# Designs tried in a protein design run: designed miniproteins, single chains, continued (2). Part 61

Each design is a single chain, and the fold is of that chain. pLDDT is the mean over its residues in the fold that is shown.

## One batch from the design tools (miniprotein)

Design m6240
Fold by ESMFold2-Fast:
Structure m6240 (fold): chain A 65 residues (1-65)
Amino acid sequence: MIRGEEAGGLILMAASVLGVKATVEYRGDELVVRIEAETREKAEELKRIARKIAENAGFRLVIEE
């Protein structure tokens, strides 16, 4: 069970490990993640991780590319 305030930090940590540029913004019940990735595979992996984190933290995930 992930605390809401930890969700963004976990996503940014995952982005760093994958070598992907990302920003996170909280908008009420939404977690907005902007992704800049060199390849579709890296972007899709971060999206997968972000969805799992947001779901466990009770946020609706919004992805921007």
Scores: mean pLDDT 78

Design m6241
Fold by ESMFold2-Fast:
Structure m6241 (fold): chain A 72 residues (1-72)
Amino acid sequence: VEDAAREHIRRGEETGSRAAVEMAVRAALGLAQQGDTDTAVRLLEEAARVAERNGDDALAERARRLAQQIAA
């Protein structure tokens, strides 16, 4: 799941694909459900940076909010 999330982040960075960044967020949430919260938070923060770079401020804000909720 972590490898899949990282691949989705990479694709989002390279192509600007919103769908790829959304898939990365979903994969990170899957890791949190499995108890791997530290990895999930890190991946959500990476996805937020990629979304922001792509001009998708709404997706970036959502990913950061999810990271904060999981880290709390």
Scores: mean pLDDT 82

Design m6242
Fold by ESMFold2-Fast:
Formats: structure tokens, sequence, C-alpha cells
Structure m6242 (fold): chain A 62 residues (1-62)
């Protein structure tokens, strides 16, 4: 139980930088930034799989 909660908390903290970057990317896209450039930056920072998941989430909100 305690070990499972600690793992869940660590996963939540790991997602915080991704959430912040998603919000920043959204603001940049609203100002006319190129989506391809944003995707490439996310891939370089978080890896291709994580970047694709972020883009899919963003598309559901647009």
Amino acid sequence: AAAGQARADALGEANLPVIREVRKAWEEMEKGADPETILKRLEERFGKEAAENVVLTLKDFV
C-alpha cells in the first residue's frame, strides 16, 4: 500500500513538467507558432512516445 502510493506520487510529479510544457505549447500555438516545431521540441525533451501522447491530448481539446 505505502509503496504503491509512493510510486503513484512519483508518477504524478513526473507528469508536472509535461503538463507545464503542454500549457506553454498551447499558448504558443494560439499566437501562431508552428505545430511541427512544438512537436519536435516535445520529442527532444520527453521522447517520441510521450510527445505523441501529449499531441493526442491537445487535439482532443482543440
Scores: mean pLDDT 63

Design m6243
Fold by ESMFold2-Fast:
Structure m6243 (fold): chain A 81 residues (1-81)
Amino acid sequence: MSGAEQLLEQIRILADLVANSKSPEVRRNAALGIGRLLAEIRRHYPEVAAEAERIARPPLEKALKDKDPAVVEAAREALAA
């Protein structure tokens, strides 16, 4: 598997955790993880950046409405990255 494919799969896993995890700590850490991976993808694999953003954006936008303010802040940080 290429490095880009591996990072896209990591984005998919973290996106699912942001959207569906019942733990606010898991949702927060997953949102922060997405932000870091998006920065890495834009730097080293710009050809898949649009696909990564398409996968990551809907769960991060949902996380902006999360009940936990730490999750909301993590989502804002990830979307700014």
Scores: mean pLDDT 86

Design m6244
Fold by ESMFold2-Fast:
Structure m6244 (fold): chain A 65 residues (1-65)
Amino acid sequence: KKEQEYAVKIVAYALRAIGSLLDGNLEEARRDVEEAEKLYQEAEKEGIPVNRGIIDNVRRLIEEA
């Protein structure tokens, strides 16, 4: 279940980043998206397929804020 574990953690950090962004806390949002990015990179190294879309979307929202 490594794929599910990575997916759940990535989504959790991405949702935290969105919450921080809604609160106007860009520093917290960037921190959370960086944690999601690290998890994605670990999954890639392990050969585990995970969707990157939520990370890319949150990063774009942060850049536009």
Scores: mean pLDDT 81

Design m6245
Fold by ESMFold2-Fast:
Structure m6245 (fold): chain A 57 residues (1-57)
Amino acid sequence: SLAELQARLAEKAKEYFEEMKKRVDAIKAGNTDEAAKHRAKVDELVAEIERLQAEIG
């Protein structure tokens, strides 16, 4: 349903901002391995958000 897609999009958007914050914090701390892990998660979330947006129209 549209409501289900919108709820999933909202949840993925929330996860995106949380992972972006963790990535920035890792970069500031000089933790390259942690920054790379959070970058990979951000990339996955961007792909999911784009798919959900395409489904919604």
Scores: mean pLDDT 87

Design m6246
Fold by ESMFold2-Fast:
Structure m6246 (fold): chain A 76 residues (1-76)
Amino acid sequence: SDEEVLEQFKRELEELKRRFEEALAAGDEETIKELLEGFERAIEELKKLKEEGHPVAEEALKMLEEAKKEMLERLE
């Protein structure tokens, strides 16, 4: 179901956020860069899926863009 797909996506997103917090605490600039690049690629892919009319892509895209914004704010 769409709800199950979104819940799975949320769980994966929380795991990525956890990895970001660990990298930030460790001062691991390389891992931080890799995670941010990964978010950018995922945003690009979700934008394509949204254009193709996939049901959950718009909601997933909004969640991913918000998470990236939060991560960038943490770097300030």
Scores: mean pLDDT 80

Design m6247
Fold by ESMFold2-Fast:
Structure m6247 (fold): chain A 66 residues (1-66)
Amino acid sequence: SERFEAEVAISFARMMVAIARIAGDEELAEKLEKMVEEAEAALREGRYEEAKRLAEEAIRYFKEKA
Protein backbone atom coordinates (compact mmCIF):
# COMPACT_ATOMS: atom_id res chain seq x y z
CA SER A 1 0.00 0.00 0.00
CA GLU A 2 1.07 3.60 -0.60
CA ARG A 3 0.77 4.38 3.12
CA PHE A 4 3.05 1.45 4.04
CA GLU A 5 5.67 2.49 1.46
CA ALA A 6 5.62 6.06 2.84
CA GLU A 7 5.95 4.79 6.45
CA VAL A 8 8.92 2.59 5.48
CA ALA A 9 10.65 5.47 3.64
CA ILE A 10 10.12 7.80 6.64
CA SER A 11 11.61 5.11 8.95
CA PHE A 12 14.75 4.95 6.79
CA ALA A 13 14.96 8.77 6.72
CA ARG A 14 14.65 8.82 10.54
CA MET A 15 17.55 6.35 10.69
CA MET A 16 19.63 8.79 8.58
CA VAL A 17 18.85 11.58 11.10
CA ALA A 18 20.06 9.32 13.93
CA ILE A 19 23.28 8.45 12.06
CA ALA A 20 24.03 12.16 11.43
CA ARG A 21 23.50 12.94 15.14
CA ILE A 22 25.75 10.05 16.27
CA ALA A 23 28.41 11.29 13.82
CA GLY A 24 28.19 14.78 15.40
CA ASP A 25 27.01 16.47 12.18
CA GLU A 26 24.33 18.67 13.75
CA GLU A 27 23.89 20.80 10.59
CA LEU A 28 23.12 17.70 8.51
CA ALA A 29 20.91 16.27 11.29
CA GLU A 30 18.86 19.52 11.50
CA LYS A 31 18.37 19.64 7.71
CA LEU A 32 17.29 15.99 7.59
CA GLU A 33 14.98 16.46 10.61
CA LYS A 34 13.15 19.30 8.81
CA MET A 35 12.75 17.15 5.67
CA VAL A 36 11.44 14.21 7.72
CA GLU A 37 8.99 16.50 9.57
CA GLU A 38 7.61 17.62 6.17
CA ALA A 39 7.26 13.96 5.10
CA GLU A 40 5.49 13.09 8.38
CA ALA A 41 3.09 16.03 7.91
CA ALA A 42 2.24 14.80 4.39
CA LEU A 43 1.66 11.28 5.79
CA ARG A 44 -0.76 12.62 8.46
CA GLU A 45 -2.69 14.48 5.71
CA GLY A 46 -3.03 11.28 3.62
CA ARG A 47 -0.62 12.51 0.93
CA TYR A 48 1.23 9.18 0.82
CA GLU A 49 3.02 9.61 -2.53
CA GLU A 50 4.30 13.06 -1.46
CA ALA A 51 5.33 11.70 1.96
CA LYS A 52 7.35 8.92 0.28
CA ARG A 53 8.96 11.38 -2.16
CA LEU A 54 9.96 13.77 0.66
CA ALA A 55 11.44 10.92 2.74
CA GLU A 56 13.36 9.61 -0.29
CA GLU A 57 14.70 13.15 -0.91
CA ALA A 58 16.00 13.19 2.70
CA ILE A 59 17.75 9.83 2.15
CA ARG A 60 19.34 11.12 -1.10
CA TYR A 61 20.46 14.32 0.64
CA PHE A 62 22.16 12.25 3.36
CA LYS A 63 24.00 10.13 0.76
CA GLU A 64 25.22 13.25 -1.09
CA LYS A 65 26.47 14.99 2.08
CA ALA A 66 27.82 12.02 4.08
Scores: mean pLDDT 88

Design m6248
Fold by ESMFold2-Fast:
Formats: sequence, C-alpha cells, structure tokens
Structure m6248 (fold): chain A 90 residues (1-90)
Amino acid sequence: AEELIKKGQEALDNGDYETAISYFEEAIKEAEERGDKELLAQAYINLSVAYAEMGDLKKAAEYVSKALKLGGKATPEQVKRIKEAIEKAK
C-alpha cells in the first residue's frame, strides 16, 4: 500500500492524474483489506489532490471529508497543492 501511494505521488508530480488515481484506488483497496485507517486516510488525501488538480473540486472535497473522518491529516505540501488547484480553477 505505501509503495502504491509513492508511485501515485510520482505520477501526480508528472501530471499523469489518471495513473495517479489508479495507484491511489489500488492503495485504498489494500488499506481496506488490512484495516489500516492511516494508509486509507493518506490514500484519500492523495486522491483528493489529484481530483483538485484535474478541476474536480466536488470529488476532491468528498475525499478530504472521508480522510478527516478517519482522523487523517494532510501534509502542508498537500494542503498547498489543493489550495493552488482551487485558485487556478477560479
């Protein structure tokens, strides 16, 4: 799961949002099977960044909400990326 999140982040940094989403969705499945709420929350946060950068602010907000319910926290860099994506969508 952690390796999938890393690969997803690398795809996200390259602007390959579809590949990033695919890796994060696979990480979600593994985290759910393991009952790993921290990895699940982290995968949701990364998925929200990908959707925000694609301009899908509604899906980005939904995944942030899911992560917060699990006690997940976004890193300062993830928060910055989401804010910048929202500002660019205006």
Scores: mean pLDDT 79

Design m6249
Fold by ESMFold2-Fast:
Structure m6249 (fold): chain A 77 residues (1-77)
Amino acid sequence: ADYEKALENLDKAIEAAKAGDFDTAVQYVSEAARAAAPLTQEQKDAILKAVNAALNGDSETAVKYLEEFKKLVEERA
């Protein structure tokens, strides 16, 4: 796993989600997930909730679950 790359992409995803740029946020989450792989079930659940919130235009919820995914990645690093 490349945790440095995962965290860099997650920071970019969080910034994009805060800006309401959900397409960009989802792309950065995808890159972060690839870098952090193999993923735990908790990490997968956080990503799913973040992506679903982004698809619904819910910036606050998307950011919340992206930050939860980031914390889970930091705990594994």
Scores: mean pLDDT 84

Design m6250
Fold by ESMFold2-Fast:
Structure m6250 (fold): chain A 82 residues (1-82)
Amino acid sequence: RQSLLDQAQELIAQGKDLFDQEKYEEALKKYEEALKLAEEAGDLFLQSIAYYGLSKVYEKMGKYELAKEYYEKGKKYHKEYE
């Protein structure tokens, strides 16, 4: 479990770095991988962060409907982490 959380955090960091470089497709892959590991670990907080990352990437790619969907999922999981 802990190694999955560490891997998910690292993938989120990599996704952010790729996003800052405007490498949106590569950033998307990193956030998708992070989300999968966070789901396997059952970590709602990391799931919310990964969803927010996906939302931001899709917004930059002009996929506004997907961006909104992932943002709403991120908000839901963040509140459940309370």
Scores: mean pLDDT 83

Design m6251
Fold by ESMFold2-Fast:
Structure m6251 (fold): chain A 80 residues (1-80)
Amino acid sequence: ALTPEQVLRAMEAIAAWFAENPERARELFERLSEALRRGDVEAVRAVLEEIEAEMGKVLDPETFALVRGELDVQLASIEA
């Protein structure tokens, strides 16, 4: 499980990335929202993988591994 300190550091890194990459952040969230609205599991997976790639650039390896594990669980649950 993520510690409160790891969550805070991840939030700070993500906020900094959004501030420097607002168009990319908007693009990814718009694509994710549209894919979720359509129930397009493959499109959701593709967007989440792109988000993971961006987060991997700004999160430490341990925090990134925990976030990735959390997303993999969420992806598996969308198969309803």
Scores: mean pLDDT 70

Design m6252
Fold by ESMFold2-Fast:
Structure m6252 (fold): chain A 59 residues (1-59)
Amino acid sequence: DVLESIARSLPGVSVETVRRAKELLDEDPNISARELAERLGISERTASRIITALRNAEK
C-alpha cells in the first residue's frame, strides 16, 4: 500500500494521517503545506513531505 509506505518513510506519521492528507489533496489539489499541517495537527515540514510523496506516487 502506497499510503503505508509513505507513513513508514516519515518519522512520527501514521497511515491514518497520510490517508487524511490524501483526502484533503483530492478535495483541493492546490492546498498548501501550511494549510494541510493546520488541518491535520502536524508540522508544516511533515505536511510538505507528505504532499511531495503523494504527488510522486501519482507519477
Scores: mean pLDDT 79

Design m6253
Fold by ESMFold2-Fast:
Structure m6253 (fold): chain A 88 residues (1-88)
Amino acid sequence: FEEYFKNYPKLLIDFYKSLAERGDAEAYLNLGKLYYEQGKFEEAVKWYKKAIEIDPKNAEAWKLLGEAYRKLGKFDEADQYYKKAESL
């Protein structure tokens, strides 16, 4: 469950890394979300970009990438990624 996994980030990260090796865009998104929740926004960006490489039509991935860039203070890039998500 969401709260349970939120309290065990190492276990959850390993789990999603295993799934992501299959080329599962959703697994890359979940891995990025885990890093985002830990304040590791640069890492979150890397995993969201991998999700987009697999599924460039995934609007959620583009929106989450924008959120991570916003947290990094890169507002122009964030706006571009939000616009990309809205265009899908």
Scores: mean pLDDT 77

Design m6254
Fold by ESMFold2-Fast:
Structure m6254 (fold): chain A 74 residues (1-74)
Amino acid sequence: SELGARVFELAARIMEAAGLEEGARAAREAAEAFAAGELPDLELAELAEEATRRAAEERPEAARALLEEAQAAL
């Protein structure tokens, strides 16, 4: 869905800001899959979730911004 694509795209930006390049790559691929109406690969989704958790620990204000933008997109 477009919402899923938007959320993962925002997650990728936060991960890049936190220095989590592998997670950012996985999140972008997940966003592309959602935009195409497909489910992302399980490994990519797991990497994106792990990187998001780590980014939230290192950049809590950026994680808050992601949640606010995701809620605004609803």
Scores: mean pLDDT 66

Design m6255
Fold by ESMFold2-Fast:
Structure m6255 (fold): chain A 94 residues (1-94)
Amino acid sequence: DELRRAEEEFARRVREEAVRVMSEVGPLAAEGAARVIEAATRGGEEAGRAIEETREELLRAGVSEEEANRVAVEMEASVGLLEMGRAAARIAAE
């Protein structure tokens, strides 16, 4: 129970920070960040699909390929941070 609550709290904080940072790029990037973190809680494949979908949405909205790629890289970093936090929580719970 405590491990699950710690993982949920950490995921919430990663989501809030990712959305805050991506809000500087725009609302589509902020919404994409929220979807990517939610997808990452289900698995790496889901996270990868959400990142690709967000990149495609940004390109369709007229965001440059360079900026869309930058957003994708930053979302990948946020997913990595979430996975590292989950690994640390599991080690602490042993």
Scores: mean pLDDT 79

Design m6256
Fold by ESMFold2-Fast:
Structure m6256 (fold): chain A 63 residues (1-63)
Amino acid sequence: SLLSQRLQQQIDTIEKSIEQLKEQIKQAEEEGDKESVQRLQRMLKILEEEKKRLQEQLEQVQS
């Protein structure tokens, strides 16, 4: 249960970060900042992969 709670909190934190990052990407696209868009998209991919990993761990812990 404690491990499940920690995993869920980490997932929630990453989901919020993903939301903020998507907003930053939209702003950079609007400004025509291609360099920032590329960097932010790489960060987004990493966060989405980490979220998936944590979700898989949560499923394993709770069946």
Scores: mean pLDDT 87

Design m6257
Fold by ESMFold2-Fast:
Structure m6257 (fold): chain A 62 residues (1-62)
Amino acid sequence: MEEEIRELIRETARRVLQAVASGDKEKAKQIVDEGVERLRELGAPENLINAFKNAADKLIES
């Protein structure tokens, strides 16, 4: 479970960075929302999900 959560975060971050590099902040936000839903499906704690959203938002704002 933790390894799956870690892999999902890594893959989601990669796709967010790709969307940001393309100038598509809207797509980046969609990828984050999808990642959050997948994290919930894996049983990730809400605190981790919130931390992930905050970190991803900083990446998008950069």
Scores: mean pLDDT 79

Design m6258
Fold by ESMFold2-Fast:
Structure m6258 (fold): chain A 95 residues (1-95)
Amino acid sequence: AAEEAIRRARELAREMARWAVEEGLMSEEEAQAIVDLVEKAIAAIEAGDERKFAVYLTAFSVLVTGLVFETGSEELLERAREIRRALLEAEEARK
């Protein structure tokens, strides 16, 4: 359960990052920052660090929200929501 949600979050994050760079919605640097934040959130889940998980999830949300406002991309918003949902599912499933 937790491992499957973690795998899904990673795959969705990498797919969104690749898609968004290809569509010109974000730079490669911004895409890498988003992937890094998702990986840090996953590491926090695996460590049982609820505070660090909340911090990295919040940082991810702030960064993506900024990009959504700049680009007007509804698909970027929806993809980000799917990643967030998978991360929350993984954190809950570990408990």
Scores: mean pLDDT 88

Design m6259
Fold by ESMFold2-Fast:
Structure m6259 (fold): chain A 67 residues (1-67)
Amino acid sequence: KEEAEKLFEEAEKAYKEGNLDKAIELLKKALSLDPNFSGAYSLLSEVYLQKGNKEKAKEYFEKSEKL
């Protein structure tokens, strides 16, 4: 939905700027609006991997693959 997609775009910008915590917050908000947003799970996996959290990265990657 449009609001979830806008939050995803803001999260991509935060991720590109190196603000990993802001990216995670924005992606979680996007997922609260659209729980089936595979792109948001995929980016969350990427952000957690960059943050060094391999377990959360794997969890979100698996969710993105199932959608």
Scores: mean pLDDT 84

Design m6260
Fold by ESMFold2-Fast:
Structure m6260 (fold): chain A 55 residues (1-55)
Amino acid sequence: LKEKIEELEKRIQFLEDALAAAQARGMPDDVIATLQAEIEKLRNEIEKLKKELEK
């Protein structure tokens, strides 16, 4: 579980860097929204895994 959380956190970091680059370059709103949605999905997955670790 902890290793999976770390892997997902690394993926979020990569997507956050991509989002920052896209925003800096003035990418279309649909591209920005897609990156934000992927980040949110991964954050929700991490929260589920953290709840499993509380047991």
Scores: mean pLDDT 80

Design m6261
Fold by ESMFold2-Fast:
Structure m6261 (fold): chain A 80 residues (1-80)
Amino acid sequence: MAEELGRRLARGIAEAKDDPFALDVYVSLAAMAIGYLLASGKPDEAVRFAETLLEELRKEGAPDDVIAFVESLLKEARAA
């Protein structure tokens, strides 16, 4: 489930690449999803979600700042 959500959000981010408002919304949703999983005591699911999202964002050629932000979220999830 977490991997499917990650793939879905990565696709949304890729489709929104030319719309900075939509891009910010999808990136915020990704951060909220990771935060929700951590708050729910599911750090392994948060890590899988963040890893899947990061992998798909790199494949889609997402902006470097978006990739760096998701990398920071993954580090936090791994520390939980």
Scores: mean pLDDT 77

Design m6262
Fold by ESMFold2-Fast:
Structure m6262 (fold): chain A 98 residues (1-98)
Amino acid sequence: GSIPPELGNLTSLELLDLSHNQLSGSIPPELGNLYALETLDLSHNQLSGSIPPELGNLTSLQLLDLSHNQLSGSIPPELGNLTSLETLDLSHNQLSGS
């Protein structure tokens, strides 16, 4: 399956752990609507496409783990807006960066 964009309607959600599944497709930009989110773990899936810059809207986020996917493109500079971030893991993807 894929991550449904309707998850972005759960605006009080503090933890979203979808790790170690067989999820495919892209990360929906609607996940950037989860303004209360402190943990986003999408690791160990088959997610593809780019990291949506809208994830930079998750200003309460303390942990972002997108590791072990098929994500491509560049790391969006908007992730620099994650001023509460303590743990970032983007490893084991196809990301290009400068």
Scores: mean pLDDT 89

Design m6263
Fold by ESMFold2-Fast:
Structure m6263 (fold): chain A 69 residues (1-69)
Amino acid sequence: TPSEEAAIKFKNEGNELFKLGRYDEAIEAYTKAIELKPDFAKAYANRAKAYSALNRDKEALADAIKAQE
């Protein structure tokens, strides 16, 4: 669906931002992906990595758990 395509686009944008070390912006992009696709395990897993990079360990753990559901 268009929403699923948009979710994948935001996840990919987040991945690009993460690669550049722009972790806050990566989190925003992953959050948009999750808003469009709440069961998006890959977006949760990648957002967890971004939170971890910023030492936001509680948020990283919550997203890592969501990624395993």
Scores: mean pLDDT 89

Design m6264
Fold by ESMFold2-Fast:
Structure m6264 (fold): chain A 88 residues (1-88)
Amino acid sequence: SNQTRLDQLSQQARGLVDQLRQNPDDVDLQRQAGDVYDQRGDIYDSLGNYGQASSYYYASSGLYDLAGDTQQSQSRRQRGQDYSNRYR
């Protein structure tokens, strides 16, 4: 279910954030955290919660930016902006 998937992704996000506090410049951890936040955004989008979806896409964008993944960062930032503008 969407709730089970969100709970799993929330636990993964907490673990990755804790690892990033210990290794803040770890590019692989930054990308993994970006992926988890992106997936959380997709689920909130599927549930019609566009405010939460936008917030998670912005968080994902920031993590990809830290990782130096400019294309993924820009893509998620644009998606966050589109949801904020189209569904409010």
Scores: mean pLDDT 86

Design m6265
Fold by ESMFold2-Fast:
Structure m6265 (fold): chain A 80 residues (1-80)
Amino acid sequence: SEEDEKRMKRFLERVREILSKYLSPEAVEKVMEVLEDFLKRSLEAKTYEELQAIVDEARAKIREIFKEEGVEPPPLVLGL
């Protein structure tokens, strides 16, 4: 629903604010794009296996972004 989309947008804005304290603006945008793609694909997943693959892809992309920035990702970020 439109209300769910608004709640999701507010959540993503909060995540952006937190990440902006630790990552460059470019890296923040990359992480936000990964999270938005993850959320959209997760809504379309029809099996647990498809959902797990989407989660694993998002984790790998986020790990790479943190690595490129020279920042160690906290364990909870890798948990998604």
Scores: mean pLDDT 79

Design m6266
Fold by ESMFold2-Fast:
Structure m6266 (fold): chain A 99 residues (1-99)
Amino acid sequence: KDGQLNELVQKGREAEEAGDYETAAAYYEEAASLASGLRKAAFLEAAGKAYEKLGDYETAAEKYEEAESLYPTKETLERLAEVYEKLGDLKKAAEYKAK
């Protein structure tokens, strides 16, 4: 389990370093599917960051919301506020800034 998970994370990082954010997101989502709790939230946050790099703010928001529901962090809440601002949803952006 952990060996496969570590391989997926390594491939995700290599894809990010290459600027291949679509491939990075796919590896991080697969890693998230094999993890739970805090680790799953971290991989979903990594996938969300990759989607932001692609300009896919709607999918980034979905990944960050799933991460927040599992393990809320100040960073994930700040990313959600920024992503909803990019989407023009100023009400949701304000809600996440207030958390």
Scores: mean pLDDT 85

Design m6267
Fold by ESMFold2-Fast:
Structure m6267 (fold): chain A 73 residues (1-73)
Amino acid sequence: IRELAERLIREAREAARELVELGLLSEEEAEEFAREAEARLREAVARGASEEELAELAQRLAAEMAARAERAR
């Protein structure tokens, strides 16, 4: 499950980087998102979260990132 969390953290960082390349997020915003995603996913693992709970958290983080990108319009 820790391996799943690390994979989800990498995917979040990659998605944030893509949004920076598209001009939808600044480097600073992408780094903030990556740190938030990493912290929240690691805390979920520490609480004993299931794979389903980690996937749901990752989906919520992706939605938050999308909302942040929309505000940059």
Scores: mean pLDDT 75

Design m6268
Fold by ESMFold2-Fast:
Structure m6268 (fold): chain A 59 residues (1-59)
Amino acid sequence: MSEEERRKLARERARALLPHITDEDLRRIAEETGLSYEEVRRIAEELGAERVAAAEAAG
């Protein structure tokens, strides 16, 4: 599995759990995808920021 595929899987997992994603969820995604906890956390933070921007644009 490529790093790009792992990042995509992590994004899909994090998106399904937002807005209530926990540190335990981030650790499970890291273990499942083989990414570091820091990388998964960054992905979740980016998705959270995109969600806020999309909500502001829609409202």
Scores: mean pLDDT 75

Design m6269
Fold by ESMFold2-Fast:
Structure m6269 (fold): chain A 112 residues (1-112)
Amino acid sequence: LALAALGGALGFAGALAGGGDTGALAAGLGAAVGGLVATRAGSGAGAAAAGVGGIAAFTGAVVASAAGLGGTAAALAAATGVLAAAVGGGAAGLGGAVGGLIGGLLAAAGAL
């Protein structure tokens, strides 16, 4: 649940930040891949958390590219934060909280 929510939230943030077809495509890809990783891992929370971290970093980089001007450094920093948290903790609850915070920050950066 938390891992699927993380993937979905990051994908949704990408759509919001992009504001156009490019953002929507990036969000769709991020959400779909996040969902696949979570489903495939099943009850393997640690492996799923690591996978979500990777997807979050990828999604952050794509959103930064889609947003273009102004968002790059903030989006990259946000994506790096999620990846570091996923690698360090592997906790679904902690990952969920961090993912939400980072997703919000990424969306705000893209809106600039």
Scores: mean pLDDT 47

Design m6270
Fold by ESMFold2-Fast:
Structure m6270 (fold): chain A 84 residues (1-84)
Amino acid sequence: PPSKKEIEAEILEALALMLVSVAKQILKRAEEKSEEEKEEAKREAEELLKRAEELAEEAGKLNPEAAKIAREAVEEARKEVEEF
């Protein structure tokens, strides 16, 4: 069975991935909106990705392997924000 630290790391990783997903969804919903709404969506996405990165770092402290997928997802999402 997984240890308590492994379970906690998986929860933090899952939360980080959820924030990445929400950030991408915010950008997608704003694609056809005004420039002002796009800038607001971009700012919201950046805040969510910053929080996701913090959660991935905390997951990494508990289990280094658990943070890898979350960190890669954050990096890819940041590229989408820059292209937006």
Scores: mean pLDDT 83

Design m6271
Fold by ESMFold2-Fast:
Formats: sequence, C-alpha cells, structure tokens
Structure m6271 (fold): chain A 58 residues (1-58)
Amino acid sequence: MELTPEEAEVFRLLRQGKTDEEIAEELGISPDRVRELIERLMEKTGAKSREELAALAE
C-alpha cells in the first residue's frame, strides 16, 4: 500500500485505537487534517467508511 509518511502515521495510530483528536495532538496537526488523511486512507485501502478503515487497521 503506497502511503505518504503522514498517512502512514495516521494509519498506525488508528491501529492503536486513537481518536481523530488524539491523532491530531500526537502528530501536531489539526483534526481537519486528520480527517483529510483518513479519507485518503479510505481511497487507498478501498474502505467505504471510517468504521471499515478502523477495522482494517485492527
């Protein structure tokens, strides 16, 4: 899966069960940016929802 470094960090934190707000705090980015990266991860993984993406990250 071809991920940018920022997308890879978001995906790693999702695998740890972090919320969007916790991911934003740990990476020093806005929650809006986390949501953008999650949408890109859904496109790259084929997940149709945030819940499906989180299940793939588990």
Scores: mean pLDDT 77

Design m6272
Fold by ESMFold2-Fast:
Structure m6272 (fold): chain A 70 residues (1-70)
Amino acid sequence: SHDEEAKKLVEEALELLRQGKTEEAKELLERAIEVAENPDLKKGIEQALKSLEEGDVTTALAGLHDALKV
């Protein structure tokens, strides 16, 4: 499903964030937002991306883990 594809992109973005590759992670999260169909999943990813843009990696990581539970 599109939501399963979005979750896979989130998992890849989490791995990139662990490696300090924040810009590459943001690109994957933007793609995840485009493919996500579940409103809660989409909103969770959008909020995490906003946290990364504000430099709050800790909040972004928590938000992405919560998004994967949808």
Scores: mean pLDDT 87

Design m6273
Fold by ESMFold2-Fast:
Structure m6273 (fold): chain A 75 residues (1-75)
Amino acid sequence: MEEAERLVKEAERLIKLADFYEKQGNKDEAIRYYELAIEYYKKPAELFEESGDTEKVEQYRKLIEEAQKRLEKLK
């Protein structure tokens, strides 16, 4: 599960970058980094689903949903 933890940390970094570009008015870069962050959360969610860790699956699905909501606002 260290692999999943590393991917989550990268997703968090990408969310921060997306937020930075959104605040700068660069919607195209913000969209790109939110989309990348969503992809980095998907693999951890799959790994925890395979292991039966339903709490972690719910946690990462919620993080994906939050990133998707931000992405929708930028469209």
Scores: mean pLDDT 81

Design m6274
Fold by ESMFold2-Fast:
Structure m6274 (fold): chain A 83 residues (1-83)
Amino acid sequence: MTALEYLEKGKQYLLRGDYEKAVEYFEKAIELDPNLAEAWYLLGVAYYRLGDYEKAIEYFKKAIEVDPNLDRAKKLLEEVEKR
C-alpha cells in the first residue's frame, strides 16, 4: 500500500470514531512518507479525540514544521494550547 492509501484508511477510521485504528494507519503513512503533513495533522486530530492533548500538540507542531502553510494545524494547535 502507498502512503496516500494508508492516509485514506486512517481518515475512514477517524470519521467513524475508531481513533486507535486511525493512529495506526496515519503512523504507517508517515513511515512511508514523513513529509506528508496531512498525516501528521490527522495524527494530532486522532490524539486530540483520544484526550491526549500533549501528543496532539506535538503532532500539530510537526505538521506545521513539514508544511508551514498548513493553517488547519495552526488553528487546532491554538485551540488545544488554550486548555
Scores: mean pLDDT 86

Design m6275
Fold by ESMFold2-Fast:
Structure m6275 (fold): chain A 59 residues (1-59)
Amino acid sequence: SVEEIARKLQEELNVPEERFPELVERVRAAYEGFLRVGFDEELAARMAEMLVELDVRYS
């Protein structure tokens, strides 16, 4: 789920608990975006995780 992906990223990237709701929104937006362009649910979830991880690591 979107929340599970966000929790995994929070733990891996040491994102403060205060910013967790924002992280969930970022993952959801990416996930919905990939679904809209025709990715299946599993691929959309993987792509959303990678996109958000790269954004957090390099921003």
Scores: mean pLDDT 86

Design m6276
Fold by ESMFold2-Fast:
Structure m6276 (fold): chain A 71 residues (1-71)
Amino acid sequence: RPRTAEEAVAQGEKFFAQGRYRHAIHAYEEAIKLDPNYARAYELRGRAYEALGEHEKAAEDFAKAKELDPA
């Protein structure tokens, strides 16, 4: 089990690379649970939602990522 948000993101990126988008989303959800202000986790979860055609959820995550890290 990932102990840090960064480890959870790394695990999610591995699932994403394998086309396991729902597993990637669950790993990114764990990252957000560990650090709710981790903009990168929202960005990556949005990308996984886009890959599944869940465009509204993706848009919400991209907006949240931009809010947390506008630069």
Scores: mean pLDDT 83

